# Designs tried in a protein design run: designed miniproteins, single chains, continued (4). Part 27

Each design is a single chain, and the fold is of that chain. pLDDT is the mean over its residues in the fold that is shown.

## One batch from the design tools (miniprotein)

Design m12970
Fold by ESMFold2-Fast:
Structure m12970 (fold): chain A 85 residues (1-85)
Amino acid sequence: ETKTAEGTVIGIAEDENNVYLRIELDEPIEVKVGDKVKITNLETGESAEGTVIGGNERLILVKIDKSKAPNLKVGDKVRVEVTKK
Protein backbone atom coordinates (compact mmCIF):
# COMPACT_ATOMS: atom_id res chain seq x y z
CA GLU A 1 0.00 0.00 0.00
CA THR A 2 1.19 3.52 -0.83
CA LYS A 3 1.07 6.10 1.98
CA THR A 4 1.09 9.79 1.06
CA ALA A 5 1.86 12.92 3.09
CA GLU A 6 2.68 16.52 2.23
CA GLY A 7 5.59 18.36 3.79
CA THR A 8 8.17 21.12 3.52
CA VAL A 9 11.85 20.83 2.60
CA ILE A 10 13.75 22.18 5.63
CA GLY A 11 17.26 21.20 4.59
CA ILE A 12 19.27 20.12 1.55
CA ALA A 13 22.78 18.67 1.43
CA GLU A 14 24.71 17.29 -1.55
CA ASP A 15 27.74 15.13 -2.25
CA GLU A 16 29.23 13.98 -5.58
CA ASN A 17 26.55 11.30 -6.10
CA ASN A 18 23.50 12.17 -3.99
CA VAL A 19 21.12 14.89 -2.80
CA TYR A 20 19.97 14.53 0.84
CA LEU A 21 16.64 16.10 1.79
CA ARG A 22 15.28 16.85 5.24
CA ILE A 23 11.48 17.00 4.98
CA GLU A 24 9.16 18.06 7.79
CA LEU A 25 5.79 16.35 7.30
CA ASP A 26 2.42 18.04 7.88
CA GLU A 27 1.12 14.75 9.35
CA PRO A 28 2.87 11.62 10.71
CA ILE A 29 3.66 8.80 8.29
CA GLU A 30 5.20 5.40 9.08
CA VAL A 31 8.63 5.02 7.43
CA LYS A 32 11.59 2.70 7.84
CA VAL A 33 15.21 3.04 6.69
CA GLY A 34 15.39 1.51 3.21
CA ASP A 35 11.80 2.41 2.20
CA LYS A 36 11.40 3.71 -1.34
CA VAL A 37 9.79 7.15 -1.66
CA LYS A 38 8.63 9.38 -4.49
CA ILE A 39 9.15 13.08 -3.84
CA THR A 40 7.08 15.51 -5.95
CA ASN A 41 7.70 19.28 -6.01
CA LEU A 42 4.19 20.75 -5.75
CA GLU A 43 5.15 23.97 -7.59
CA THR A 44 6.76 22.35 -10.67
CA GLY A 45 5.15 18.88 -10.67
CA GLU A 46 8.63 17.32 -11.04
CA SER A 47 9.29 14.11 -9.12
CA ALA A 48 12.12 11.77 -8.28
CA GLU A 49 12.48 8.49 -6.44
CA GLY A 50 14.68 8.20 -3.38
CA THR A 51 15.37 6.07 -0.32
CA VAL A 52 14.64 6.81 3.34
CA ILE A 53 17.93 6.93 5.27
CA GLY A 54 16.59 8.13 8.64
CA GLY A 55 14.20 10.32 10.57
CA ASN A 56 10.98 9.76 12.49
CA GLU A 57 7.22 10.02 11.85
CA ARG A 58 7.36 13.80 11.23
CA LEU A 59 10.90 14.39 9.94
CA ILE A 60 12.18 12.22 7.09
CA LEU A 61 15.71 12.05 5.69
CA VAL A 62 15.72 11.02 2.01
CA LYS A 63 18.62 10.22 -0.34
CA ILE A 64 18.11 10.87 -4.08
CA ASP A 65 20.53 10.18 -6.95
CA LYS A 66 21.91 13.62 -7.92
CA SER A 67 21.43 12.96 -11.66
CA LYS A 68 17.66 12.39 -11.04
CA ALA A 69 17.02 14.96 -8.30
CA PRO A 70 14.31 17.56 -9.02
CA ASN A 71 15.14 21.25 -8.63
CA LEU A 72 14.27 21.78 -4.94
CA LYS A 73 14.85 24.66 -2.52
CA VAL A 74 14.52 24.95 1.25
CA GLY A 75 10.90 26.03 1.88
CA ASP A 76 9.45 24.11 -1.10
CA LYS A 77 6.29 22.10 -0.51
CA VAL A 78 6.52 18.46 -1.54
CA ARG A 79 4.38 15.35 -1.68
CA VAL A 80 5.97 12.23 -0.21
CA GLU A 81 4.68 8.84 -1.39
CA VAL A 82 6.03 5.81 0.51
CA THR A 83 5.69 2.39 -1.11
CA LYS A 84 5.90 -0.60 1.24
CA LYS A 85 6.63 -4.15 0.11
Scores: mean pLDDT 80

Design m12971
Fold by ESMFold2-Fast:
Structure m12971 (fold): chain A 60 residues (1-60)
Amino acid sequence: GGDKYVALKDIPSVSDDSLSLKKGDVIEVLEEIDDAFVKVKNLKTGKEGLVPKSYLKKVS
């Protein structure tokens, strides 16, 4: 699959396009939107949305 990341902290949904995550949730990057945000899929829930790149750590 695509590059995998883990959420470093709980992230609330703040807009209609944003995705809420829990600390430790593993996500897959679907699309780079800009330097600050990525569109991701939460592998636990299957939900997709935008999250800040700074809250994610790359995993193998």
Scores: mean pLDDT 79

Design m12972
Fold by ESMFold2-Fast:
Structure m12972 (fold): chain A 75 residues (1-75)
Amino acid sequence: MEQAELFIRLGEELRAAGDLRGAGEAYDSAGEFYAREGDNEKAIELYLRSAELYEEAGDLEGARESREKAERLRK
């Protein structure tokens, strides 16, 4: 749980610094931790945030992967 919060904070700081791809990676990592804990709603939110950041960075493949992770949790 606390490790996921640290990744969220890291993602916010990276986004503020203009590292959108790094921010996407950080949010994706936070989503993975919430998914392992069974908090699918939080994981979905974080994967979608990650996908938006990847798209802004021009990483369309990263964005697709993050969206696919979110869709698997929606059922």
Scores: mean pLDDT 84

Design m12973
Fold by ESMFold2-Fast:
Structure m12973 (fold): chain A 89 residues (1-89)
Amino acid sequence: SALAKYAAKLARDMFESFQQKLSPELKKEAEKLTKEAVEKILKSTPEESMEIIREVAKKLQLKLSDELDFLLRLRTIYAINLIKKKVAA
């Protein structure tokens, strides 16, 4: 869906911004993990997508505050989409 593609883009942009602060060796691993996560998110439910993002954040040792903010935003986007779908039906 368009919303899943948007969520995947947000996840990629967020992780890429963190990658800019890493050494070349760590950046290569982070790029691989980000690519794999984006591909999985495009095929996943909202719940699975949040789990994937959390796993990548843990592997990249991202600050909990930044991870939590991203997860809350993703959850909100998916919740709004589900509500709109139910109201339209």
Scores: mean pLDDT 62

Design m12974
Fold by ESMFold2-Fast:
Structure m12974 (fold): chain A 90 residues (1-90)
Amino acid sequence: AYVSLSKGQSLLLQKKYDEAIELFEQAIKEAPNDKVVQSDAYTYIGEGFKLQEKYEEAKEYYQKALELDPHNERARKNLKEVEEKLKEKE
């Protein structure tokens, strides 16, 4: 799981968003009883969608991350950022 998270993060920096998302989904599958790892993986999936300006999809994944770990500050911060982006599109 941690190796898949690290490789996924590297792929996000390379703008290989689809490949990164696949690795984060693999991390979730490899850690079915680790809510912290699953929350982190969902947060990074959300970041992949956010970087593609898919803010509604990003919001959904950040919400899933916070349901698994309400103390995930990265997910909370990113959720607030995409919600502000969605308000600006009114």
Scores: mean pLDDT 82

Design m12975
Fold by ESMFold2-Fast:
Structure m12975 (fold): chain A 65 residues (1-65)
Amino acid sequence: SQQLADQIEQQLLEEAKKLREEGASEEEIIQRMGELGRQFLAQAPPEQRDAVKQATVRAVKKAIE
């Protein structure tokens, strides 16, 4: 379960890095990560939803750091 959350966090951070390299603003990065986070959350089993939400929040914070 935690492994899934960690993989999602890593994927979101990789996407954020790519967007940053392409000159995207912090707002654009946050928006895109939110969109991807919602997609992951929609596909997650109910028992994993909180872990996926927390992973998304952590990834966004790290991306704008």
Scores: mean pLDDT 82

Design m12976
Fold by ESMFold2-Fast:
Structure m12976 (fold): chain A 75 residues (1-75)
Amino acid sequence: KEEEIRKIEEEALERMTDDPEEARRVTLEGILEALKLLDLKDPDVQEALERLLRYAREVGAPEELIEEIERLLKE
């Protein structure tokens, strides 16, 4: 499961490198959608959501995206 999450993150980050601003938002949304398809109770998925939340806050992602990640972590 760690390997699956890592692949999602790596593929998304590679896409973000090619198109800085718009791709960053699309990439974060893509990672979130992919993580939602996994078992949200899995510790590896929870850890990935925490990393995504931290990164989203650092780059000033939309408030709606941040709220959705926070909600998933509290469930």
Scores: mean pLDDT 71

Design m12977
Fold by ESMFold2-Fast:
Structure m12977 (fold): chain A 61 residues (1-61)
Amino acid sequence: SAEAQAQLEALYAEMRALVADYRAGRLSEEEVLARTRELMAQMAAILAAHPDTPVPALRIP
């Protein structure tokens, strides 16, 4: 599960970077959609293999 959490966090970071690149005008809408679809498919595959949702670090109350 720790490895799955690390992979999900890495994909999540890639998605955030993808959105940032799109907002900066470095990627077209079509490129963002294609890459987002790929990342979401990878995340879905990891979650399907690990049905337990990863719990993030403790949140400040």
Scores: mean pLDDT 73

Design m12978
Fold by ESMFold2-Fast:
Structure m12978 (fold): chain A 70 residues (1-70)
Amino acid sequence: GLEEARRLLWELTAPLLSPEGREFLRAMLAGDFERARALALAHPEAARHALEVVRRVAAEHEEELLALVE
């Protein structure tokens, strides 16, 4: 389900991120967009890097992630 897809995305992306980027990604995956916005304002470069890494990883693993959502 969506929970398994979020877990896989976290496991693939979190090791590539700074601590600030990991906090941002955790907030985003939890649907805590208010916290995610605050973290992006405090650490814009870390948030930008996290989004770039997530987009790349999601594209590279699109079929695997979609299979988990189904």
Scores: mean pLDDT 84

Design m12979
Fold by ESMFold2-Fast:
Structure m12979 (fold): chain A 55 residues (1-55)
Amino acid sequence: SLSPVELRVALAELEKGLAESDLDEAERQALLDTVRRDSSSVPALAKRLRALLEA
């Protein structure tokens, strides 16, 4: 599992990666909106993302 510091760093990297990617504006905005709106589930979001990357 990620520490709170590692989680914050991972989210910052995710936002940076989305900004640098060729994702359309709607996809990027939807993901950022989900992260910002559901901050209480940030640990669950990080776990899901890690599972997807490891799958």
Scores: mean pLDDT 59

Design m12980
Fold by ESMFold2-Fast:
Structure m12980 (fold): chain A 78 residues (1-78)
Amino acid sequence: MEEEFKKLLEEAIEAARAGDYDRAVTLLNKAAELSPIPAVQVSLRLVADRLRRGELTPEQVAKALEQILKNYENLKKL
């Protein structure tokens, strides 16, 4: 489950950088559903919504997802 979550985030970053925003949004929503932490789930869906609206660049998406992954790994230690 953890490996699958990380893989979905990595694939979402790659899709966003390739300009495939529809795929990136789909992958982010799947990652949100796999997250057991509600705060992480909400954050991922917010990033997906902003990306869908064209409000984020690929680099902003990558940075946001890297931060969410870091926060997820820290919260999981609690």
Scores: mean pLDDT 77

Design m12981
Fold by ESMFold2-Fast:
Structure m12981 (fold): chain A 71 residues (1-71)
Amino acid sequence: SEIEELVKKGEELAKKGDLEGAAEKYGEALYLASQRGDREMLEKIRKRTLEVLGEEGAELADRYGVRKALE
């Protein structure tokens, strides 16, 4: 799925040390899960973002997701 592809791309960017790029991809995944009303997917993505990027990276991902929602 598109959400799974975004999460995978975020993980690959994080492995390369591109934490900002990773946060952007996780943020897009969060936005799509929110648009679908899929609470389970939203929780899963939030948990993964926190595990991969930590608290600061998870906050950045949330900001990217909010920006998408306001477009």
Scores: mean pLDDT 82

Design m12982
Fold by ESMFold2-Fast:
Structure m12982 (fold): chain A 113 residues (1-113)
Amino acid sequence: TVERARAAIAAKDLEALTAEIKKLVESGRYEDAIALFEEALAAGVEPNAETYYYVGLAYYVLKDYEKAIEYFEKALELDPNYAEAYRGIGLAYLELGDDEKAEEYFKKAKELE
């Protein structure tokens, strides 16, 4: 809820913030998830790999594939073994028509699963 999101930002509660962003993405509220993430950044919250991954997913579904790749790469900077982030980058490159890069990232994702 909006009240829970604001409380999580005020407390700098990364776990609660990540859970709310995940919930928004899983319920199809992609723009709301991005807005909450931007409010958290403005409040000085440092995101974890899972938060970056869900923001990347939101951009991917909204068809901003370049932004999706950017956030999946930020997730990998924090967790280099995040198989789902590699898969997300592969899917985004596939949509951008870069089949060779897509194949490379799908292979990395599969090696980590």
Scores: mean pLDDT 87

Design m12983
Fold by ESMFold2-Fast:
Structure m12983 (fold): chain A 74 residues (1-74)
Amino acid sequence: SKEEILEKLEEILKKLPEDPRLAVQEAADLAVENGFSDAQRQAIVDELAAAIAAGVTPEAIEKALENIRKIIEE
């Protein structure tokens, strides 16, 4: 379900401060595993990249999660 995917993405984003490379890879893999388009996968990866560029603050992570939710929910 979309709720389960969002829960998994939230757990991945929690890893972003510890291992940004692993978090990006896990998010990309999750998108592929759940049948998301290449465009949706790239949009999710771009949101993680934006959070990384913002310094991986709690506010940046929360914004990334909200934007990812919109990408998934359409």
Scores: mean pLDDT 82

Design m12984
Fold by ESMFold2-Fast:
Structure m12984 (fold): chain A 68 residues (1-68)
Amino acid sequence: HLEKTVQLLEELLKEHPDNADIYLALGKAYRELGQLEKAMEYFRKALELDPSNEEARALLKQVEAELA
């Protein structure tokens, strides 16, 4: 069901492109799918919209370390 979750979140993002929570959710979903580069991109976008989000920052740091 992760693929369906990603599809739903991408549709929500088209209608709410400034919602940091949707970017965070997409990052988590792509990380679960093992698509770390896509997860990193979505976590970066979540932080651009909400720089104070500690969860997005921690997850971005973890994914960057995994790719290094």
Scores: mean pLDDT 83

Design m12985
Fold by ESMFold2-Fast:
Structure m12985 (fold): chain A 57 residues (1-57)
Amino acid sequence: SEEELEKALEEAAKAAGVPVEFARLGVGSRENQERLLELLKKGLSPLEAMKILRKES
């Protein structure tokens, strides 16, 4: 699922208008990256998923 995590980070970065490396740092741990992917799979937009991650942090 590394490819799925990378695509999730790319979508989040694109939606936020930042480089993917910046999005990766902002999301942080592998557990947070997997949480981002799960939120996207549940039909949340990348921006909504990132807002939830910030509230959980």
Scores: mean pLDDT 76

Design m12986
Fold by ESMFold2-Fast:
Structure m12986 (fold): chain A 61 residues (1-61)
Amino acid sequence: SLQELQDLMEKIEKVKEAIEKGEFTPEVVDLIRELYERGFPLSKKEVEALKKARTIKKAPL
Protein backbone atom coordinates (compact mmCIF):
# COMPACT_ATOMS: atom_id res chain seq x y z
CA SER A 1 0.00 0.00 0.00
CA LEU A 2 0.97 3.66 -0.24
CA GLN A 3 1.30 3.85 3.54
CA GLU A 4 3.70 0.89 3.57
CA LEU A 5 5.78 2.49 0.82
CA GLN A 6 5.98 5.76 2.75
CA ASP A 7 6.94 3.87 5.93
CA LEU A 8 9.72 2.06 4.07
CA MET A 9 11.00 5.33 2.57
CA GLU A 10 11.21 6.89 6.05
CA LYS A 11 13.08 3.85 7.38
CA ILE A 12 15.51 3.93 4.45
CA GLU A 13 16.25 7.61 5.11
CA LYS A 14 16.72 6.97 8.83
CA VAL A 15 19.22 4.20 8.09
CA LYS A 16 21.13 6.42 5.63
CA GLU A 17 21.34 9.24 8.18
CA ALA A 18 22.52 6.88 10.93
CA ILE A 19 25.22 5.35 8.72
CA GLU A 20 26.48 8.79 7.64
CA LYS A 21 26.75 9.77 11.32
CA GLY A 22 28.26 6.42 12.39
CA GLU A 23 25.35 5.70 14.77
CA PHE A 24 24.98 1.92 14.89
CA THR A 25 22.28 1.39 17.51
CA PRO A 26 20.15 -1.77 17.88
CA GLU A 27 17.24 0.24 16.42
CA VAL A 28 19.22 0.98 13.25
CA VAL A 29 20.27 -2.68 12.96
CA ASP A 30 16.63 -3.77 13.28
CA LEU A 31 15.63 -1.32 10.54
CA ILE A 32 18.35 -2.64 8.21
CA ARG A 33 17.17 -6.21 8.88
CA GLU A 34 13.53 -5.25 8.26
CA LEU A 35 14.41 -3.63 4.93
CA TYR A 36 16.34 -6.75 3.89
CA GLU A 37 13.42 -9.02 4.84
CA ARG A 38 11.08 -6.86 2.76
CA GLY A 39 13.32 -7.34 -0.29
CA PHE A 40 15.12 -4.01 -0.36
CA PRO A 41 18.74 -4.37 -1.47
CA LEU A 42 21.32 -3.64 1.20
CA SER A 43 24.18 -1.29 0.40
CA LYS A 44 27.72 -2.22 1.43
CA LYS A 45 27.54 0.41 4.19
CA GLU A 46 24.31 -1.12 5.56
CA VAL A 47 25.85 -4.61 5.56
CA GLU A 48 28.90 -3.28 7.42
CA ALA A 49 26.66 -1.56 10.00
CA LEU A 50 24.69 -4.78 10.54
CA LYS A 51 27.89 -6.82 11.02
CA LYS A 52 29.35 -4.32 13.51
CA ALA A 53 26.20 -4.15 15.65
CA ARG A 54 25.27 -7.86 15.41
CA THR A 55 28.69 -9.19 16.43
CA ILE A 56 29.14 -7.88 19.98
CA LYS A 57 32.57 -9.35 20.78
CA LYS A 58 36.03 -8.05 21.59
CA ALA A 59 38.40 -8.13 18.66
CA PRO A 60 40.66 -11.18 19.18
CA LEU A 61 44.40 -10.63 19.28
Scores: mean pLDDT 66

Design m12987
Fold by ESMFold2-Fast:
Structure m12987 (fold): chain A 55 residues (1-55)
Amino acid sequence: SPEQEAVRKEAEETRARLDAFIDNLAAREGLTPEQRAAWRKAADAHVDAVEASRL
């Protein structure tokens, strides 16, 4: 539905913003690949939970 499509688009935009934030954090703080992966995993879980709660 258009409403579900809008929720998915918002989730994709949120993932893109979080990925940019993590990239900036990694560059600034010198995160290891493992730390960076952990941040992305947490961000993905958060976005997925929010998307699921709205669908």
Scores: mean pLDDT 82

Design m12988
Fold by ESMFold2-Fast:
Structure m12988 (fold): chain A 75 residues (1-75)
Amino acid sequence: SEALAREALRLAREGIEAAIAGRVEEAERLFARAEELVARVAATASEEERERLHRELGELMAAHREAVEAALRAA
């Protein structure tokens, strides 16, 4: 379970990096794979493991949102 959670977070980070670099299609594939692993973790994880994963993903998504808004502001 923890190994799947770590892999999901790794893929999410790589997806964010790909998105910032303008590789949108690669980012979408990485995020899709991360979501598959998150779903598998959610099916087998304790409440504490799920809360930790959601918190870490939320932090990554917030950073991604800020980067997207900054790019739109610069355009």
Scores: mean pLDDT 73

Design m12989
Fold by ESMFold2-Fast:
Structure m12989 (fold): chain A 111 residues (1-111)
Amino acid sequence: MVKVTQSPSSVTVPAGGTATLTAVASGGEVALVNWYKQAPGKKPELIIRAGTVRADGVRPRFQGSIEGNTFTLTISDAQLEDTAVYYAEAFPSGSTEVVRGQGTTLTVTEE
């Protein structure tokens, strides 16, 4: 059974800083991973599709990359509005099951 482990559990960066969020898939192969942003009081918003493809309207400072079973979300030039929980959702190969990671909480602080 596929599992998705996100790290770190929480991270704080200053405005203008860079946050690196990682999701590792284990227990089987995954076809793709999507990244979602859930700001406080809001519904989850798709930001990165298939590990690397930025969703429409998402700023270029959000980037997805893939190395084997490791999926990385990089948020450069962090803004206060980026404060949210970020979730990785994996789609296992040969399965219709969707596996969601536990989330990484990002806090962006003013300089």
Scores: mean pLDDT 84

Design m12990
Fold by ESMFold2-Fast:
Structure m12990 (fold): chain A 93 residues (1-93)
Amino acid sequence: RGRELFREAFEAALAGDTERAEELAREAARVLGDSPETAAAITALALQAIGAELEGDHELAANLLRVVAAVYAELGDDESAAKYRARADALAA
C-alpha cells in the first residue's frame, strides 16, 4: 500500500505533476510513518534526483527533491524538508 503510493508519487514526478507527486508522497508517509520503507523510498528518490541532475534534467531533479521535502515535512523533519525544498527551488530557477 505505502510502497504503491511512493511508486505513484515517482510516476507523477516523472510526468511533471509536482503537486500530485507531493500529495501522494505525503499520503505514503502517513501510511508508513517513520519506517525503514519510508527511509528506503527517500533514499531512492534522492538518488534518482542526483541522477537527473547529472544528466542535466534539472526540472526532474527539482520535482524529485520536492517529493523528498514533502515526505520529511510529513514526518516532522522540518529542517530536512527546508533543505530539500531550497535545493529544488535552486534547480528550477
Scores: mean pLDDT 83

Design m12991
Fold by ESMFold2-Fast:
Structure m12991 (fold): chain A 75 residues (1-75)
Amino acid sequence: SAAQRRALVDAALARLATLTGVSAELRAAKEEALRQLRDVADTMDLTVLGNAALGILEAESVEAVRATAERLLGG
């Protein structure tokens, strides 16, 4: 459901807020990517959405976040 997909991204955003050792720039990039993902969540396969959110959370650099977002959003 749409609610389930949005809840998945909201859970990822909540998880990001609890992560330590993340720079302000990297945190901001991850938050922006997850918010963009939330906006298109209803159009995505649930497995693809879950893998996308996890990839963003695990990204070690702003470049990695950007690459993941571009691959998923077609930018």
Scores: mean pLDDT 81

Design m12992
Fold by ESMFold2-Fast:
Structure m12992 (fold): chain A 63 residues (1-63)
Amino acid sequence: MTVTFVIPSSKFNPDKFSNKKIESLGGRLTGLFPINDKNVAITVETPEDKVDDVKKLLDEMFS
């Protein structure tokens, strides 16, 4: 399933993003784009049983 995560632009750092870690959970990055001046959207195709794991991983990357 496709899950969209919204991250404040102030917290988004490309150097902290690891697509390899997302792929290790069976996820696939499908989009990364600004939705407004303050937020960035990250869309990931992920197995239904891994949605919470992917969300936690993204939260940890951008903490």
Scores: mean pLDDT 77

Design m12993
Fold by ESMFold2-Fast:
Structure m12993 (fold): chain A 81 residues (1-81)
Amino acid sequence: SMEKEEILKKIKEILKKYAEGGEETAEAAVEAFRVSFKEGVTKEELIEELDKLIEILENNKDPRSQRALEVYKELKEVLEE
């Protein structure tokens, strides 16, 4: 598994990507997870929260929900490395 600092670095890269793309909602979501992880929420707890969010969003056909689903899946992949 990656060390906490390497995971934070990858989350910051995702944050920068969405910020530069003008995707304010995605940027805010990524920043919320970054802050939670930095402040001591464990990798395992964040993965559980992402799994809940992913399951909810997978049942919603709205384009905004599908975009959010992509963001949460990307965050989960980083945490699972």
Scores: mean pLDDT 84

Design m12995
Fold by ESMFold2-Fast:
Structure m12995 (fold): chain A 55 residues (1-55)
Amino acid sequence: SAADARAEYNRRLLDLAREFQAEVEKATSPEQLAEVLRRFGDREAELAADYAARL
């Protein structure tokens, strides 16, 4: 159902946010931080696409 798809999407977003925080804390340079931000953006887009495909 749409509600189940939304719940799974929210859970995955929360998991991704926790992983992102851990990677940000490991970044020791602006370039490393920029790469973390880029990878996070890509993964967030993938989750959004997966969610949309379940609607």
Scores: mean pLDDT 86

Design m12996
Fold by ESMFold2-Fast:
Structure m12996 (fold): chain A 85 residues (1-85)
Amino acid sequence: SGSDRLRAAIRVAAETVRLVLEGKSPEEAFQHAVELAERLGLTPEEVRLIADLVEIMAYAFELDGKKEVAERLRKVAEGLREYAS
């Protein structure tokens, strides 16, 4: 079941990245991620994993020259880490 929980965390991270790419604010993307994580029964440790995955994607976008997208994703990741504390 660890594989299923990891896939759920990846799904939340992917949907969060998609919302930022679609022009949603970091706050809107954060709220969606929290609501989806709650619906999927994810733990605080798994929410921290989502934050780490979003941060990895932010770094990938920065390397691709998409600094504004990267900065918005980092704001979401920071909010998720604070929420999971």
Scores: mean pLDDT 90

Design m12997
Fold by ESMFold2-Fast:
Structure m12997 (fold): chain A 85 residues (1-85)
Amino acid sequence: SHMEEREKLKKELLRKIGEILRKIGEIFDLEKEIEKLKEKLKKEKDPEKIKEIEEKIKELEEKIEELEKEIKKLLEELKKLEEKL
């Protein structure tokens, strides 16, 4: 029935909103980790350790970029679901 289809779409929309919020939380945690590493980097004098910290920051920044792409895709999917309601 049309009502059962609408309820399924609403549940899918809520699930995608939950996924977006979870990914935003992951980005926030990664940004906090990057800030801690940047503070550690300011105090570090060992060139090998500096390189390791810089590589770790780069890895975390790449993870944030991937999460941002996933959020963008989910937002596009939400827009399509909203158009069906």
Scores: mean pLDDT 88

Design m12998
Fold by ESMFold2-Fast:
Structure m12998 (fold): chain A 66 residues (1-66)
Amino acid sequence: SMEEKVEEAINKAQKKYDEEFRKLRAEIDRLVAEGKITPEEAEKMLREKASELVKKFIEDVINEIK
């Protein structure tokens, strides 16, 4: 069914999103720990890059069910 297809697409895209977000958070945390960026700059980077990851998540779901 379409509902089952959507659920599988969401689960697959969410797993990918969670992994990419985890990597992003770790990278940003490392930059702060090394003194390369401020916590305020880290928050801005996280917001901007997380927005791109959300867009990619939506595109991955749509592409899977098309």
Scores: mean pLDDT 85

Design m12999
Fold by ESMFold2-Fast:
Structure m12999 (fold): chain A 73 residues (1-73)
Amino acid sequence: MELSREEFLKKAKEQLKRLVEEMKKLGVPEEEIEKFKKEVEEILNDESLSLEEMEKKLTELVLKITRLIRELE
């Protein structure tokens, strides 16, 4: 099954929404949440990136935020 760029973007936005909700519950500063949203938006708007490159960059951001959340706990 071929994932179109449009379908990938929808799934990425859904996952972003869930992660942002979790960040808010854990008391992550609003500044960090805004920074994360901007970084994701930059990746999703970069038409030069392949879906594989986009997935790698998004995964790196998720790992960075997950580490930040663990440090706050």
Scores: mean pLDDT 76

Design m13000
Fold by ESMFold2-Fast:
Structure m13000 (fold): chain A 70 residues (1-70)
Amino acid sequence: DLSPKEAEEIARRAMREVARLLPTLPATRGTGLVLRAMGSWIQARLAKTPKEATKAAEEAKRALEEAKRL
């Protein structure tokens, strides 16, 4: 499991990368992925346990992987 600090950093980097890709994505799906990555970053910051933090980081990484496939 990731520490909460590591998970927040991973989620923040994933969110920034999805935002960077936004101009190249279909508008509706791109906006949805940015919002999902932002939500996951906020969840990582608010996580009370390493398990919650790790789950949030994994969700942010999934949003980024989905953006890369578009």
Scores: mean pLDDT 80

Design m13001
Fold by ESMFold2-Fast:
Structure m13001 (fold): chain A 60 residues (1-60)
Amino acid sequence: MDSEEEREEAIELYDDAIEKAKNDPELVKIAEEGKKMIEDNVPLEEVKKKVDEKMEEYEA
C-alpha cells in the first residue's frame, strides 16, 4: 500500500460507484462500506477482498 495516492484513487473509485449506483440501495451500501473501511485505515487489499465478496453476492 503505497499510501496517499492509492488510497485517494480507491476513494475516487468508490465515490464513482456510489454515484453510478445511487438508484440501487444495495450497491450503494456495498460501496459505502468499502469507503468506510478505507477511512477506518483498513488495508486496501482487505477492503478489496470484502467489497469483492459483497459484489459477488449482489451479482449472483
Scores: mean pLDDT 75

Design m13002
Fold by ESMFold2-Fast:
Structure m13002 (fold): chain A 71 residues (1-71)
Amino acid sequence: SEVEELLAKGEEALLAGKPEEAVKYYLKALEIDPNSKGALNGLRLAAEALRRQGKEAEAEEVFKIVESREP
């Protein structure tokens, strides 16, 4: 599915050290499936990767998105 393809691209971006690109793919997956646990988990991983790269403000924005969508 398109969602599965986007999740795979997000994972590839994280493995390549590009968490900003991973965020874009996971957000697109959430636009298609707002309840995608894979996309929400991917966004958490991307936020942690952003924090590891010293991009704390960007990481905080991503964490806020995840928190707003968790039950």
Scores: mean pLDDT 86

Design m13003
Fold by ESMFold2-Fast:
Structure m13003 (fold): chain A 91 residues (1-91)
Amino acid sequence: EVERLREEIARLNEEAAATADPEEQLRLGVRALELGARAHLLEGADKERVIEGLEETAEAAREAAARGEMDPALAEEAVRGLEELKRELEA
């Protein structure tokens, strides 16, 4: 399963690189992040450590938006996706 997840992540990253739409790039990137978290858990990564990584990424996105380095709407969409994944992992 991990091998298949890594292949899907690579495909999503290629699609993100090929698109000119920043909203689509963000959606594909968040999806790749979600699959990456699942792959790490399947490889025996500590669930708490994976959740901490998601939280750190969400905070970094908010900070980038606050500094004007990222569109605030896109940053909030990414944060929402990461927070939903965290909730699923905590269940």
Scores: mean pLDDT 73

Design m13004
Fold by ESMFold2-Fast:
Structure m13004 (fold): chain A 85 residues (1-85)
Amino acid sequence: AAEVRQRSANLLTAAAIQVVAAETALWFGDKEEARSAVESARGLIKEVQRLADELTALGDTEGAADSRAFAERIQKRVDEIEAKL
């Protein structure tokens, strides 16, 4: 469980970095770079959701809930960026 939690946290951090990169690219008018960063963030969120399912299977219900909650927050930011593209 601890290793899966750590991997989930690392992927969430990577997804957040991609969201910041997308927002920065959009601010400079680079819509192609923003779309690329959004696609990367979506892939990372999908992997976090898979790890959350794995945490649930391992009985780590709290770790799964935390991973899903943070993934949902990042997904909301991704959706806000896509609305501006």
Scores: mean pLDDT 86

Design m13005
Fold by ESMFold2-Fast:
Order: sequence, then C-alpha cells, then structure tokens
Structure m13005 (fold): chain A 73 residues (1-73)
Amino acid sequence: MSEKEIEEEILLSLARIYNWLGKKFFEQGDYEEAIELYKKALELLDKVDESNKEAQELRKEVEENLKEAEEKL
C-alpha cells in the first residue's frame, strides 16, 4: 500500500466519521451542528481522487444529508 493509498483511506475514514456524527446531531435536532460536520466531511472528500467510487458515493450521501439539514433551518 502506497502513502497516497493510506492517505486516501484516512481521509475516507474521517469523512465517514464526520458524516456519522452529522447524522447523530441531525437526529437530535441540532441541525447547525450537523451542517458543520457534513461540511467537514465534504472538505476531506475534496482531497480524495475523483475516480474513487467510495468517495463518490459518500460525497453524494453527505451532500443529500447537508441539503436536508439546511432545509430544516
């Protein structure tokens, strides 16, 4: 495994964690906090190669979650 592959795995793992935390705050009605967490996930995903299918799928989910949270404000 190359340094680039390790970096992408770390970025994806962190993005997944931020997305999961965002969902937890959303479930609690903390929409502003959920929005902040989803934005952090997207910032991490922007650093991953656009050809990465897992990153593409996660980005789509996070963008949909972000939109839903923003509509609650």
Scores: mean pLDDT 84

Design m13006
Fold by ESMFold2-Fast:
Structure m13006 (fold): chain A 60 residues (1-60)
Amino acid sequence: MIKVVKEFPSLEAAIGAALAAIGLDPNAKVKVDGKKVTVELEDNEKGRRAAEYVEEAGKL
């Protein structure tokens, strides 16, 4: 299981990252607390790709 916890620079960035994770892996477990996003993903190609996207989105 891959777990990513990231605080984003804006609420829009946090929401965008959460939506991207769900779009890449529909089984992703996502929690959004203001600008902080927690994503739990399967340790497979889809999960790794979603985790990378969330981490990159945090650099917006």
Scores: mean pLDDT 75

